# Designs tried in a protein design run: designed miniproteins, single chains, continued (2). Part 110

Each design is a single chain, and the fold is of that chain. pLDDT is the mean over its residues in the fold that is shown.

## One batch from the design tools (miniprotein)

Design m7819
Fold by ESMFold2-Fast:
Order: structure tokens, then sequence, then C-alpha cells
Structure m7819 (fold): chain A 63 residues (1-63)
């Protein structure tokens, strides 16, 4: 995934979780595996593109 694709995936996942969905549902709706969504979250966190709070919110809904 490109950085832009990773950012869009994380933003969409956060939206779905805020609406009462899960990270699994978010990944499925975007045609990603849960593992691919986890890798996108970790890559963006390491790059400083998202907060630890945003990362935790997505990972908690997957794990």
Amino acid sequence: MSREEQLRAVREALRIIEEGGTGHQAADKMGLTPEQLIQAVLALLRAGEISREEAAKILESIL
C-alpha cells in the first residue's frame, strides 16, 4: 500500500469504529485482510502520521 492508501484506510477504519463497527468490518469493507490493516496502522504510527490513541483504537477493535 502507498502512504496515501494507508492514511485513507486508517481514516475509514476510525469512522467505522466510531459508528459502532469493528476493525474487522472496516478491513472487510475496504477489501483488506485484518493483518493488512494492522500493518498499515503500525507503518503510520512509526512514521508519526497517526497518534498512539488512534492506533490503539483500531488495534483494540481487531484484537
Scores: mean pLDDT 84

Design m7820
Fold by ESMFold2-Fast:
Structure m7820 (fold): chain A 64 residues (1-64)
Amino acid sequence: MKEKVDEFVEAVKAGDFERAREILRQMTKEEIFEALSKIAELYEKGEITPEQAARAGRLAREVL
């Protein structure tokens, strides 16, 4: 996918939190909640670390 939600998720998986923050600031609140849902699923499946999930959540909280 090339949508902002997918771009944010890929940045988090890559550990590129500066890019993730930039993408997040351009997203709607609905897109941010969708992205956090995907991050939670990836964390449950073991595809990202607890720190990656926590940092994604903190970035979203700063924008929401």
Scores: mean pLDDT 80

Design m7821
Fold by ESMFold2-Fast:
Structure m7821 (fold): chain A 79 residues (1-79)
Amino acid sequence: EAAANRAALRRIAELARELGASEEVIRGLEAVAEAADDPEAAEAEEARLAEIASKDPEDARRVAQAALAARPAAEAALA
């Protein structure tokens, strides 16, 4: 469900912020979440997020850690 995907992406953004990711990367994650119900828009926002993350390897690492930490919340949303 797009709503569940949006919630998971927002949780990843929240955790990435706590891990010290840049505000630019966090905004990118939120943009992907907002586009979750439009595959073409989501792909465009994902490409922008990848470009932003490529500027700082630490930001990319923070996002990856946030995604792993958000897994239990995403699984709960699907239950």
Scores: mean pLDDT 71

Design m7822
Fold by ESMFold2-Fast:
Structure m7822 (fold): chain A 87 residues (1-87)
Amino acid sequence: ELERLLEELSKYSNLDREGIREEAEEFIEALLEEVSELLGLKSREEVIGKLIEALYEELGEKKEEGMPNTMSNLYRLMAKVLEKTYK
């Protein structure tokens, strides 16, 4: 669910779910569609799961570390998901 991804992202920034949605919903939707097509994933839930997994793997102990902005975090997640799939 998209709501789960937004909730996880809000834990790593000072934005709540609605703030992240407003700032990045268009990019998140485009990311979900592109990753689904590019990686051959059949469900939106699978894409969201991979993004959450990439977030935990990338940040780990840095969960409390402030992020510059939501878009930078989303670009990082996209790069991580692509890297895991192509390697």
Scores: mean pLDDT 59

Design m7823
Fold by ESMFold2-Fast:
Structure m7823 (fold): chain A 118 residues (1-118)
Amino acid sequence: SELEKKAKEIEEAVLKALKESGEKDEYKRELIALGVLAEKLLELGLSLEDIKKILEILTESKDPYIEKVARLLLSLLESDKEYIKAAFEAIAEQMRKLGLEELAEAVLKFAEKVLEQL
């Protein structure tokens, strides 16, 4: 399906970013995976329903970082608006503290787009 193709392209982009980062810290790798996933979902201009479907496909990924961040995002999208907002603001702040400023901006823009559809 078209969504399966997009999910594969997102998975490949996340894996490429992790490889090119050269990062060894597990927590920072998780934040990179989360940020790139959010950035790619934002770039595709998808509805909330299609975002959820792509995330469901990605929860079946054999890569543990992609599987984990896809499950986390799905769980967050089932929460109330105030919790979603607070969670993404906290994630972005952790990203900024680790020098991941561009990914922090991407997750905040992703959160804004999601909240507009709720």
Scores: mean pLDDT 88

Design m7824
Fold by ESMFold2-Fast:
Structure m7824 (fold): chain A 62 residues (1-62)
Amino acid sequence: SFEELAERMKEIAEKYGVSFRTVQGVYLILQLEGPEVSASEIAKKLGISQPTASKIKEELLK
C-alpha cells in the first residue's frame, strides 16, 4: 500500500541521514527513468553523495 511505501521511505531516510523528500526524489527518478538509472545521475539530480544514492536505490528496488 501507499502507507507501507511511505513508512519504508521514512526508515530509509532515517537510516542514511537524509530527508524524506530526498528518498521520494530517488523513488520518482526510478519511476520516470527506470531501475537502470545510475547512482551518479541520481546523486547529481538530488545533491547527495553517490554512495548514499546507490544505497537508497538498492533499498527501493527490493
Scores: mean pLDDT 86

Design m7825
Fold by ESMFold2-Fast:
Structure m7825 (fold): chain A 95 residues (1-95)
Amino acid sequence: LTPRQEAEMQIALVRMAIEIMKLAPEVTEEDLELLLRLAEEAVRLAKEVPEMIPEVRELLERAIEAIRELQEQGKLDPSLAERAIARLRELLESL
């Protein structure tokens, strides 16, 4: 795979993780840890392919929104949500 193709695949995986979490009856700490690992890898790849930074930035913002919605729906523990949002904001700031 080219670096761009790897970034595109990683972005697709993060999007898929977000949609799976929205459909789940309950979101676990393990689900959030997976989302964060996928997001961290997307950020790493975007730094190697700077033209992908705007798309990864938008993706991280969508992830933050999704986590807030899951918390509001009672599907996710508030303390887990806040930790995940803090990490995603840190990743955004690193771009």
Scores: mean pLDDT 88

Design m7826
Fold by ESMFold2-Fast:
Structure m7826 (fold): chain A 80 residues (1-80)
Amino acid sequence: SRADDLLDSLKEFEEKLEQFEKDNKLSEEAKAIVEELRKLLEEARELIERGKLDEAVKKLQEAFDLWVELGEKAHNEKLK
């Protein structure tokens, strides 16, 4: 189902975020982005569980945008 597909995507995202934190030493700014990401993923999970799938997709898109920002931030910090 669409809800199951979204939950699978959410789980993969959570696992990637956990692995990213283990593989990278993060600045305080990068850690703040991680905390915001976790909050968005929690909100997306609640929306999926309530059947608000379109709103959940929007939250996952916001999380993906922050994930890209986090990756760029961590990459730039390693090059300094």
Scores: mean pLDDT 80

Design m7827
Fold by ESMFold2-Fast:
Structure m7827 (fold): chain A 99 residues (1-99)
Amino acid sequence: MEKKERIKKVREIMLDAVAELNARWQAERGEQLPDPETILEEAANYLLKKAEEKGIESMDVDELIEFVKEELKNTPDEQERRYLEAFLAALEKIKEYLK
């Protein structure tokens, strides 16, 4: 039960962290990322597909952080990498919250 609640909190805080990243990028470069929900959805679908391919049945926050870090090392596409970086930042913020 605790793990399910943690994963739900992960999803909620991811949107906030991605929104903050979008605001920073827009101010810094005048370039705009897709909206936070679109970035989260694309990142989540990408990670879910990769988890299925690798046979990952269940993940908690620590496992998700390690998985995203490994995917970042293996992802050559800059756009996908940016989504994964946003996802990773959100997960690290959640890990601190769940202390």
Scores: mean pLDDT 63

Design m7828
Fold by ESMFold2-Fast:
Structure m7828 (fold): chain A 84 residues (1-84)
Amino acid sequence: TPAFDELVDRAKKLIDEGMKIFETEGDAEKAIELLNEAEELARLLLLHASLGSRSDRLIRESTEILEAVERAKREIEEKVKQKE
């Protein structure tokens, strides 16, 4: 449905904004907060895809978002360790 596409777009924007905030402001806490919101949206989408819609496209897109969140969190953790 259009609502699922909007949630996919929102999750992607949250990842982009989180990384931008971290890179421009150095705010790791705010970046992680936004990444956690993207992860929650992706988990919700994956649950709906698995139980209701059984949409291969939605499963793929949700999984890709979860992988992007994991990569972004690792990048932030590595850069934070360099500052400690």
Scores: mean pLDDT 81

Design m7829
Fold by ESMFold2-Fast:
Structure m7829 (fold): chain A 90 residues (1-90)
Amino acid sequence: SIEEKLEEELDKLGELVDEEKLERLREIAKKILESEDPEEAIRLAQELRDLLIEISVEASKYPKDVKEKVIKLLHRIDELVGEKLEEILK
């Protein structure tokens, strides 16, 4: 499921990034997964995307191998959230 895949990617990200940002990311992701309101889902997805950008900027200071892993995980998370958003909007 999208929920199971998203949780796995978030767990992997949690080994590499700050716990406070990870907890915020998990909270927003959970709200999107539980959302049945298209307007709320779009707002939450925008908040999630802003946080993903913030994490990617912080990751720019990491060693190359860690940075590449973080960026890949952020892209996967964005893709999974996008898939869920399309289900809600349909």
Scores: mean pLDDT 84

Design m7830
Fold by ESMFold2-Fast:
Structure m7830 (fold): chain A 101 residues (1-101)
Amino acid sequence: DAEEERAWMRRLVETGEAELEEQTKRVEELLARLRAEGAEPEFLELLERGFRVQVEGARLQIELARARLEGAPEAELRRLEARLAELRAERAALLAEEAAR
């Protein structure tokens, strides 16, 4: 049902944005703590890149939901979907780098 789908997407947009802000804050606090504890720079860099990709992916999913609710043009929806595909490829590359360590 289109009405149920729209209600779900509205909840995702409203709840997801607040939750993403809180999660981003916790990630920043974790990274600061790991630096203070003397974590290796190479490990921190890989971890930061991983979190960046995860946060960007979450933001894009929220943006896609908002764009669909607003009836954005198909071209814009495709642009957001293409960016999500790029982030998935970047995440796969980061996981390969981690596995090679």
Scores: mean pLDDT 82

Design m7831
Fold by ESMFold2-Fast:
Structure m7831 (fold): chain A 58 residues (1-58)
Amino acid sequence: GSMAELERIIANLEKGLAEATNRTQLLALRHEAEEVLKVFPTPRIEELLREIEARLAE
């Protein structure tokens, strides 16, 4: 269902963020998170976007 799909998307974004080693990967994750947030506006995805932006600021 849509909830299981959302959880899978969040898990994939979390894994991508944990595995990201360069700016290009972080920018791709930011774009993906922004697109997902348009469809599934949830606090968890907003927090992931904030974490990605924090990593990009390093």
Scores: mean pLDDT 83

Design m7832
Fold by ESMFold2-Fast:
Structure m7832 (fold): chain A 86 residues (1-86)
Amino acid sequence: SDREHLERAIELAEKAIEYAKEGNLEKAREALDQAEAELLKTGDFELEVTVGVARIQIGVGKVIGDEKEGLIEAAKLLIEAAKKFL
């Protein structure tokens, strides 16, 4: 169900924040990719746009040399968006 996809996306994005704070950027990226995939399974246009914005945040973080903060900000954006649909 869409609710299950939203709940999994929140859990995965929260794990991405934890991994990023620990300095494990590889696991943070993996968890965030999985969170994005769960949101996209809903087929909702607003959630698709939010995933696009999150990807921009990650890209900006890499360019400015703060990938950790970019991943954390992207994950928070996905969590906030998913919670609005619950």
Scores: mean pLDDT 88

Design m7833
Fold by ESMFold2-Fast:
Structure m7833 (fold): chain A 82 residues (1-82)
Amino acid sequence: EEERRKLLEESKKLAQEAIKHADEMGRYLREATETGDPEAREKAREHLKKAVEYLKKLIELGAPSDLILEVTDALARAVRAA
């Protein structure tokens, strides 16, 4: 099934990008809370925006719910790490 295969591959790429940005957001958010560095806060904000943008694309594509949950779990982990 060509369409489902293409959807899955595109969804995986978007999920990977969203998770990457979620992890970077958590890293910078932790740095900002530890150091008070305003640049770290801004980088955390930028990565959060990117993670949310990719998550929205996943939802709009009708990506498998397990991939959507994987991205939301990554965001939750990043927030807990701060």
Scores: mean pLDDT 84

Design m7834
Fold by ESMFold2-Fast:
Structure m7834 (fold): chain A 59 residues (1-59)
Amino acid sequence: MDTEIQSNQVAADWAREQNKGARTAEESHAISSLVIPAVRAGVEQQDVAVTRALLAELA
């Protein structure tokens, strides 16, 4: 549904921004692993704001 598409887009944009500061592949992998549960929570609750809020707490 639209929430899944929007949550994935928000997560992709967030990960790209965080990766600008990542110095190592390990840091980049850690950032990527954090977006999966945030997207899942947003999709399960049908609310993109949940994904945004979780990612904001990690930034």
Scores: mean pLDDT 72

Design m7835
Fold by ESMFold2-Fast:
Structure m7835 (fold): chain A 89 residues (1-89)
Amino acid sequence: MEQEIQKLIKKNEDMIKTLKAIADDFAPVDPALAEQIRTDVRTAEDMIEEAKEKMKQGKYEEARYMVQIATMILSGTIVVADERRRRMA
């Protein structure tokens, strides 16, 4: 359980790094989208921090649920960024 949650956290952290780079790319051409991406990233980072706190308390099911929600937020943001990039090409 703990190792599975840690792997999901790492996946989310990798997605966050990717989205931060995407936001920087969009900032000069679509500053509103760049700010939306940064807001979603901050929300996911907060949820990951809360999940780490739940893990310290032995609340693994709550931690897993929070990491899953963070994954959904980040995945949704990637889809939006991808759609916008396709329209720019």
Scores: mean pLDDT 86

Design m7836
Fold by ESMFold2-Fast:
Structure m7836 (fold): chain A 84 residues (1-84)
Amino acid sequence: HEVQLRSVYTQLVANGEIYDIIDKLPPGEREAYTLHYIEGLSYSEVARRLGVSQSTVRNRVSKASEEVFRIVREKLREAEEEVK
């Protein structure tokens, strides 16, 4: 699902919608998510940039990814409800 996740994020970035979604994340999760998925840094590189442990980065990225997917699913559901 990593490849599918990156494809979805790439489309959201191209449309600018990813930034609106990222703005809804807590600051720590937002920064870790941006550095990893938008800038393409590894967990160890993100950990170095943020001054936290690699496990903290992994937890933040995991939570951020779950929240982003939740928001995307809600947006898709709302669009379907408006039509059907």
Scores: mean pLDDT 72

Design m7837
Fold by ESMFold2-Fast:
Structure m7837 (fold): chain A 120 residues (1-120)
Amino acid sequence: TTIVLPPKEVVLESAAGRVKVTLTKIEITPDKVIIELELENLGDQTVTVVINVEVQKGDKVSTASAELTIAAGEVKKLTLVVDLPTTEPGKLTITITFSVLDAAGRLLATATLVLEAELP
């Protein structure tokens, strides 16, 4: 059975930049979590966005990460796939952390989303 979570939007904002992140799809299949993202750089400088995903159930964890360079005014789409740490029934926690860096690698903004689902 596949579980689909509702879309979410996050704006990462600082004095130096603004990035809008839309979680367009979050799908939990029997063996994996599929996360579809749309990232828009609303600022006037090129930024690098580092995305870390942690999927936890009990004491078991699976992770995935991605890094995207987004020019001023650019929109990029990304799909992340994370294996389920266990297929046992119960509560699943998905933690997604976004970090926005400037061209020198300095942190401009960060945000963390925590999503929960029940496995059948």
Scores: mean pLDDT 80

Design m7838
Fold by ESMFold2-Fast:
Structure m7838 (fold): chain A 96 residues (1-96)
Amino acid sequence: SAMEERGKKLVEETVKKLEEAYQLVENADKISREEVIRAVTEAINTAVRAMKELGPKLSEAAKNLGKALEAVQNGDFETAKEYVKKALEIAKEILK
């Protein structure tokens, strides 16, 4: 159905947003700390909003992204990367 096709496209877009967030966290040492926190927080918040619309299977991914946001706010980009990676793996599994 059109609704199921739209759901799959939303998961694919969520994967892309999570990959972008991961790359920003990976390069956190190359730009100002405040700009990194802002950009990563915006990217992760966008992904979290998209994932919350996709139902119960993504609740665990959303929880991991919540922990990533907390880590980013505390300046712990290593822990943030781990949680973004976990959320990305969950989203990719749904696309298989």
Scores: mean pLDDT 72

Design m7839
Fold by ESMFold2-Fast:
Structure m7839 (fold): chain A 99 residues (1-99)
Amino acid sequence: AAPLSPLEKEIALAEELAEEIWGKYLQLKKTDPEKAKEIEELFKKLKELIEKGAPLEEIREILKKILELLEIEFDVSKLSREAFKALVEELERRLRDLE
């Protein structure tokens, strides 16, 4: 296989993280629907920050809160703004599929 560019690797990492976030979110929605709603609000805030062009540090802070609530260990500093956009687009797509 041809080697991926650094950006393509970051996007792939973001997509894998989105799958892990989504799986744990769906489980939490069954066991603790109130905590799942808090995560949904954080997903919306993450999207709003990206759309507004907020500082990357603010975007990372919101993702850290989502990860802490889902008990996911991940170094958010590994994600660029482009990788965050891919992450949010994938989570938004999955959320729409439930509506």
Scores: mean pLDDT 82

Design m7840
Fold by ESMFold2-Fast:
Structure m7840 (fold): chain A 81 residues (1-81)
Amino acid sequence: SAMERSRLIAELIGRTFALAATLDEAEAAERARRLGLEVGRKLGLSEEEAEALAEETARQAVALNRTIHAVDAAYAAKKAA
């Protein structure tokens, strides 16, 4: 159903953010890739589509991780000045 799909997407986004916030870049990417593949399969996607979602999820985790680190670095620099 559309609601079940929406719930799986919300889970994917929330868990990807948690991985990006708690792990280093490489580990966040690897775990997010696995998460994206798992969610893609639960959504009934083909293997090719699930793999594409896995790679997109990994890219988003890396982008989020870099953004979090950039904010942390800027805040630390401001506090040290």
Scores: mean pLDDT 89

Design m7841
Fold by ESMFold2-Fast:
Structure m7841 (fold): chain A 100 residues (1-100)
Amino acid sequence: MEKRKEELTEELESYLPQSIIDFIKENVEDPDLRFLATFLALGLYIMGYSEEEIKYYVSKQIEYWKENLSEEEIRKLADNALKVLEKNMELFKEEAEKVK
């Protein structure tokens, strides 16, 4: 699971602006949180949010997860998001390409 999350995080990052990637890396050390933050950022990017808006919402969501969820709950959330992403990867790739 851990290696697969890293691989998918890197793949998602390939569709994001470098400023968003750098922002997440600077604010998140935990692999599960990095995956969740990157997944959220891509979703917002596909929806047409600006880089500034994405950074704002991602930072607020990271803060919420750190304050309200245990490490185990964060891992479970990341594992569930991983399963959703693997089934829908083609859709995320197609939509991400359209906004570049």
Scores: mean pLDDT 79

Design m7842
Fold by ESMFold2-Fast:
Structure m7842 (fold): chain A 79 residues (1-79)
Amino acid sequence: MPPEGPLREALVRAIRADPRLAPLRDIAEELAELLWRELGSLSLAELRALLAEAEASGIRTPLLEALRLYVRLYAELGP
């Protein structure tokens, strides 16, 4: 299991609170776990590069908003 910590807990709360992610609110724990598993091994620099690439692509999805929340919280709280 990926490590549980302040970042994962903060991400779950942020997903539930974000109206852009309202369709995914009921799976906030599963979404946070998925992001933690897929992105937890990446550095802050790699996460910022991934976010910049996704934003540059022009794709707008709830997953992109969740990625923005993850990068912000990672920068604030650390891994």
Scores: mean pLDDT 72

Design m7843
Fold by ESMFold2-Fast:
Structure m7843 (fold): chain A 73 residues (1-73)
Amino acid sequence: SLMQRRIEVESRATMVAMLLYEEYKITGDERFKKLADEALELANQAARETDEKKVEEIEKQVEKLEEEAKQLV
């Protein structure tokens, strides 16, 4: 369902934001903070989105952000 998918995307983006913010606190590297802020914004967008196609687009943006984060380690 749309509700279930939205919750899953929101939760995933929130977890990514939390992990990246922890890396920022440990390293002091502003790039982790920037990605964490972007992930949190995606989580907030997913929580408010009612269009299934837009939820799918947000999920793809979260996946791309996860890939970008991997390049920092």
Scores: mean pLDDT 86

Design m7844
Fold by ESMFold2-Fast:
Structure m7844 (fold): chain A 61 residues (1-61)
Amino acid sequence: DEESIRRAAEALGISPEAVRNRFINGTLTEEQRRIVAEALGVSVSQVDDWIAARKELAEER
């Protein structure tokens, strides 16, 4: 999870903390989601599911 965030941050050229904040706020563009998917070796749908899961954890826990 933290390693995935770090890889996403490197792919987007931002800090890991900025990636966490953007996932929670849902401020990633479609292009940025595709970049993250390629960096993690997963589909865009899996990235969307991961973002949704992180939002749920941040809001409920």
Scores: mean pLDDT 73

Design m7845
Fold by ESMFold2-Fast:
Structure m7845 (fold): chain A 93 residues (1-93)
Amino acid sequence: AELERKKEAAIAELEAQTEALLEKMREAGVDERVLEAVREGHRRGVELIRTSDDPEKALAIAQALVMKKMAEVLGMTPEEKEGAKELEKMIAE
C-alpha cells in the first residue's frame, strides 16, 4: 500500500520536525503557550495527513499550520519573536 507508506513517512517527517522545533524552543526559553500552539498544530497536521489522498501536500499544509499557530502566539509575545526566525527556518524546509 503505497499510500499508507507515504502517510507514515509524512507523519514521521512532521514528528521529527515538531520534536526538533520544541527542543529549540525550550532551549530558547520560549513561553509554554507557544509550545502548546506547536503541539496543537502538530495534532491537526497528523489528522490531515491520515485523511489525505495526497500525503505530500498534506505534510506541507501541516507544516504551515504549525508555523501559523506558532506565529500567532509569538505575535502576542514580542520578546519571543527573535527566536521565531530560527524556528521559521526549521519549518520552511
Scores: mean pLDDT 74

Design m7846
Fold by ESMFold2-Fast:
Structure m7846 (fold): chain A 79 residues (1-79)
Amino acid sequence: MQQQIFQLILETDDLREFIERYIELYNMPLSPEQRQALIDLILKYSSTVASAAIIIDQIVNQDRSNPIVQEILDELSKL
């Protein structure tokens, strides 16, 4: 199971597609530039599809208790 998770991380396109679908599900009011920045930042900090989903959930709820979420929200606010 762990090797399959690491293979999914190495398949950037598959993880990116998962992140894009998850962001779309939340219907976040993001510009195209903010959307791409969000995807790239989640890919930078995500180790699995599960961790990506948790980060997106925390971003939607503006949960700044996670330092990764705080960094992502701060970067999006600059765009």
Scores: mean pLDDT 70

Design m7847
Fold by ESMFold2-Fast:
Structure m7847 (fold): chain A 57 residues (1-57)
Amino acid sequence: SPREIAIQVLTKYAGMSEETAEAILAGASDEEVAKMAGVSLEQARNMIEGARVFAQL
């Protein structure tokens, strides 16, 4: 499925866990992603934006 492909791309290229990738695709907030991944809010926003691009492929 497109979600499974997006999760694989995010884990391989963004170095995030499957849990974080699934949370982003489920619509998690910047704050939630930042806490889950241990990154800044700006980094979390970049991760979310990148994940959306990959999910659209």
Scores: mean pLDDT 75

Design m7848
Fold by ESMFold2-Fast:
Structure m7848 (fold): chain A 66 residues (1-66)
Amino acid sequence: MEKIEEIYSKMSPGARNVLTTVLDLLQQGRIDEAEDTFRGASRHFSPEERKLLEEAFKLIKELALK
């Protein structure tokens, strides 16, 4: 949880909005839609922001699955 909060604080509002949407889809059990949404949105960010998004997404998935 703490790692996600720290990554979130380093992200732009746009990147945070993508994670919020993806988290909502994951909580609804829409895993395929969450992954598709993340893939589509992440390509519009800088390499640095995309790396933060990918790290946050991995942590969110780990918490949802474990």
Scores: mean pLDDT 76

Design m7849
Fold by ESMFold2-Fast:
Structure m7849 (fold): chain A 89 residues (1-89)
Amino acid sequence: LSLAEVMGADVLPQVIATYRRKIATAKTLLERAEAHLNLGEALLSAGRREEAREAFETALRDFEALPPDNPERKAHGIARARELLARLE
């Protein structure tokens, strides 16, 4: 199920605004990367494919820039961002 199917299309603008705020207030690169990934999923659910692609590309760059302190979280984030980008091709 897409985010729109779970939450309803009417709430997507609020969800998008929430993740944009989380990006602006992120204290760590990991928080920012995860917020971009979630923003992209909300945008994709809203049918905003170009904006979703940009968000996923930004998330991928942020996950790739993470230090090797959490290799599993980094690898998972990279894999998820790539999977979602592949869905847009």
Scores: mean pLDDT 79

Design m7850
Fold by ESMFold2-Fast:
Structure m7850 (fold): chain A 94 residues (1-94)
Amino acid sequence: MLKKKTEEMIKKALDTLEKAKAKGLSEEQQVKLIASTIRNELMDLSSTLSIDDLREIAEAVLEALRPHLSDESLAELRKEVDRILDEIEQLKKR
């Protein structure tokens, strides 16, 4: 289950990146669109998966994106993903 969900999320993130590049969007806008895709997927999965599973999926997605983004853009994306995961963790405690 987890492996398939991870693979699906990686495919969606990479598809979002390729579409953003095809439209000539800046790397900053590419990061925003990828973060939005990751947010929507993590929020959906948050009803069925633990926070630890969500963090594992997010790390795998970030690693898959590493060769496609600059170190600076990857670091900004990581910060946005960490904020999303922290928000989900707080919501799960309520």
Scores: mean pLDDT 85

Design m7851
Fold by ESMFold2-Fast:
Parts: structure tokens; C-alpha cells; sequence
Structure m7851 (fold): chain A 97 residues (1-97)
């Protein structure tokens, strides 16, 4: 929906206005269960695994990269949005470094 698209764009803008350290704290402070990822579609898991690998290589922290994807999934699902927006939102947690 347009509301979900606007919400995701506003979240990306908000996150990219933060320092990298502030984004790390935001992710670490967010409670999320790994079951949200386990129950995701195969397509999302493929795209998320590619992003996690890319971000692990940039940050050296696979746990952080995985948590970022889980947090993005939680945010998008709470807004009843398509899972594909979670990959775009998760990527914004890392850009710019």
C-alpha cells in the first residue's frame, strides 16, 4: 500500500540521518525473535542471505547483519507490508557507514 511505501521511505530517511553508531544502538535495543526470519518466504531468505553476507564483509559482524534483517522484518510486518520492503529497509541500516 502507499502508506507502507511512505512509511518505509520515512524510516530510511530517519535512519540515514543517524550516525552508524546510533543505527547500531537502535538495532541492538530492538527485541526481535529469529522465528520471524524462519517463517519468511524463500525469496526473502535468498535476498536477505545475500545482504547479510555483503554486510558481514563490510562490518565484520554477522550477528549485527542478521539482527538488522530481523528488525526490518519486524517493522515491515507490524505495518502489514510486503516482506520485500524489509530488505530495502535493512540495507539502509548500513548506508552510509
Amino acid sequence: SEEVEKFVEEEIKRLQAMSFEERVKYIDDTEVDESIYENASKTLKVEANSLITFMKNLTGDEDFARKAVLVALKIVKEKNGPEIYAVKLAASFFLPL
Scores: mean pLDDT 77

Design m7852
Fold by ESMFold2-Fast:
Structure m7852 (fold): chain A 78 residues (1-78)
Amino acid sequence: AAVDQYVKLAVQALKEGELAYYNGNYSEAEKRFQEAVEAANKALELATKEFGPEHPKVARARSIQETAKMWLRSARAK
C-alpha cells in the first residue's frame, strides 16, 4: 500500500540522517531528515484519508513525523 511505502521511506531517511548526524555530516543529515519529514507528512495524509484519524497507522505516521521534525531542527541548529 502507498501508506506503507511512505512509512518505509521515512524510516529509511531517518536512519540515514541519524548516521550522517553522528558522523558530523550535518548538511547530509539535514537533507535526509527533510526527506523523512516529507515522506512522513505524505504517509500521515494518506493514512488519515484511507483509515481515519484514530487508526493505529495514523498514530504511527504522526510519531515518525514528530521524530523527523525534531531531528531536522537539531541538524539545522549546527
Scores: mean pLDDT 87

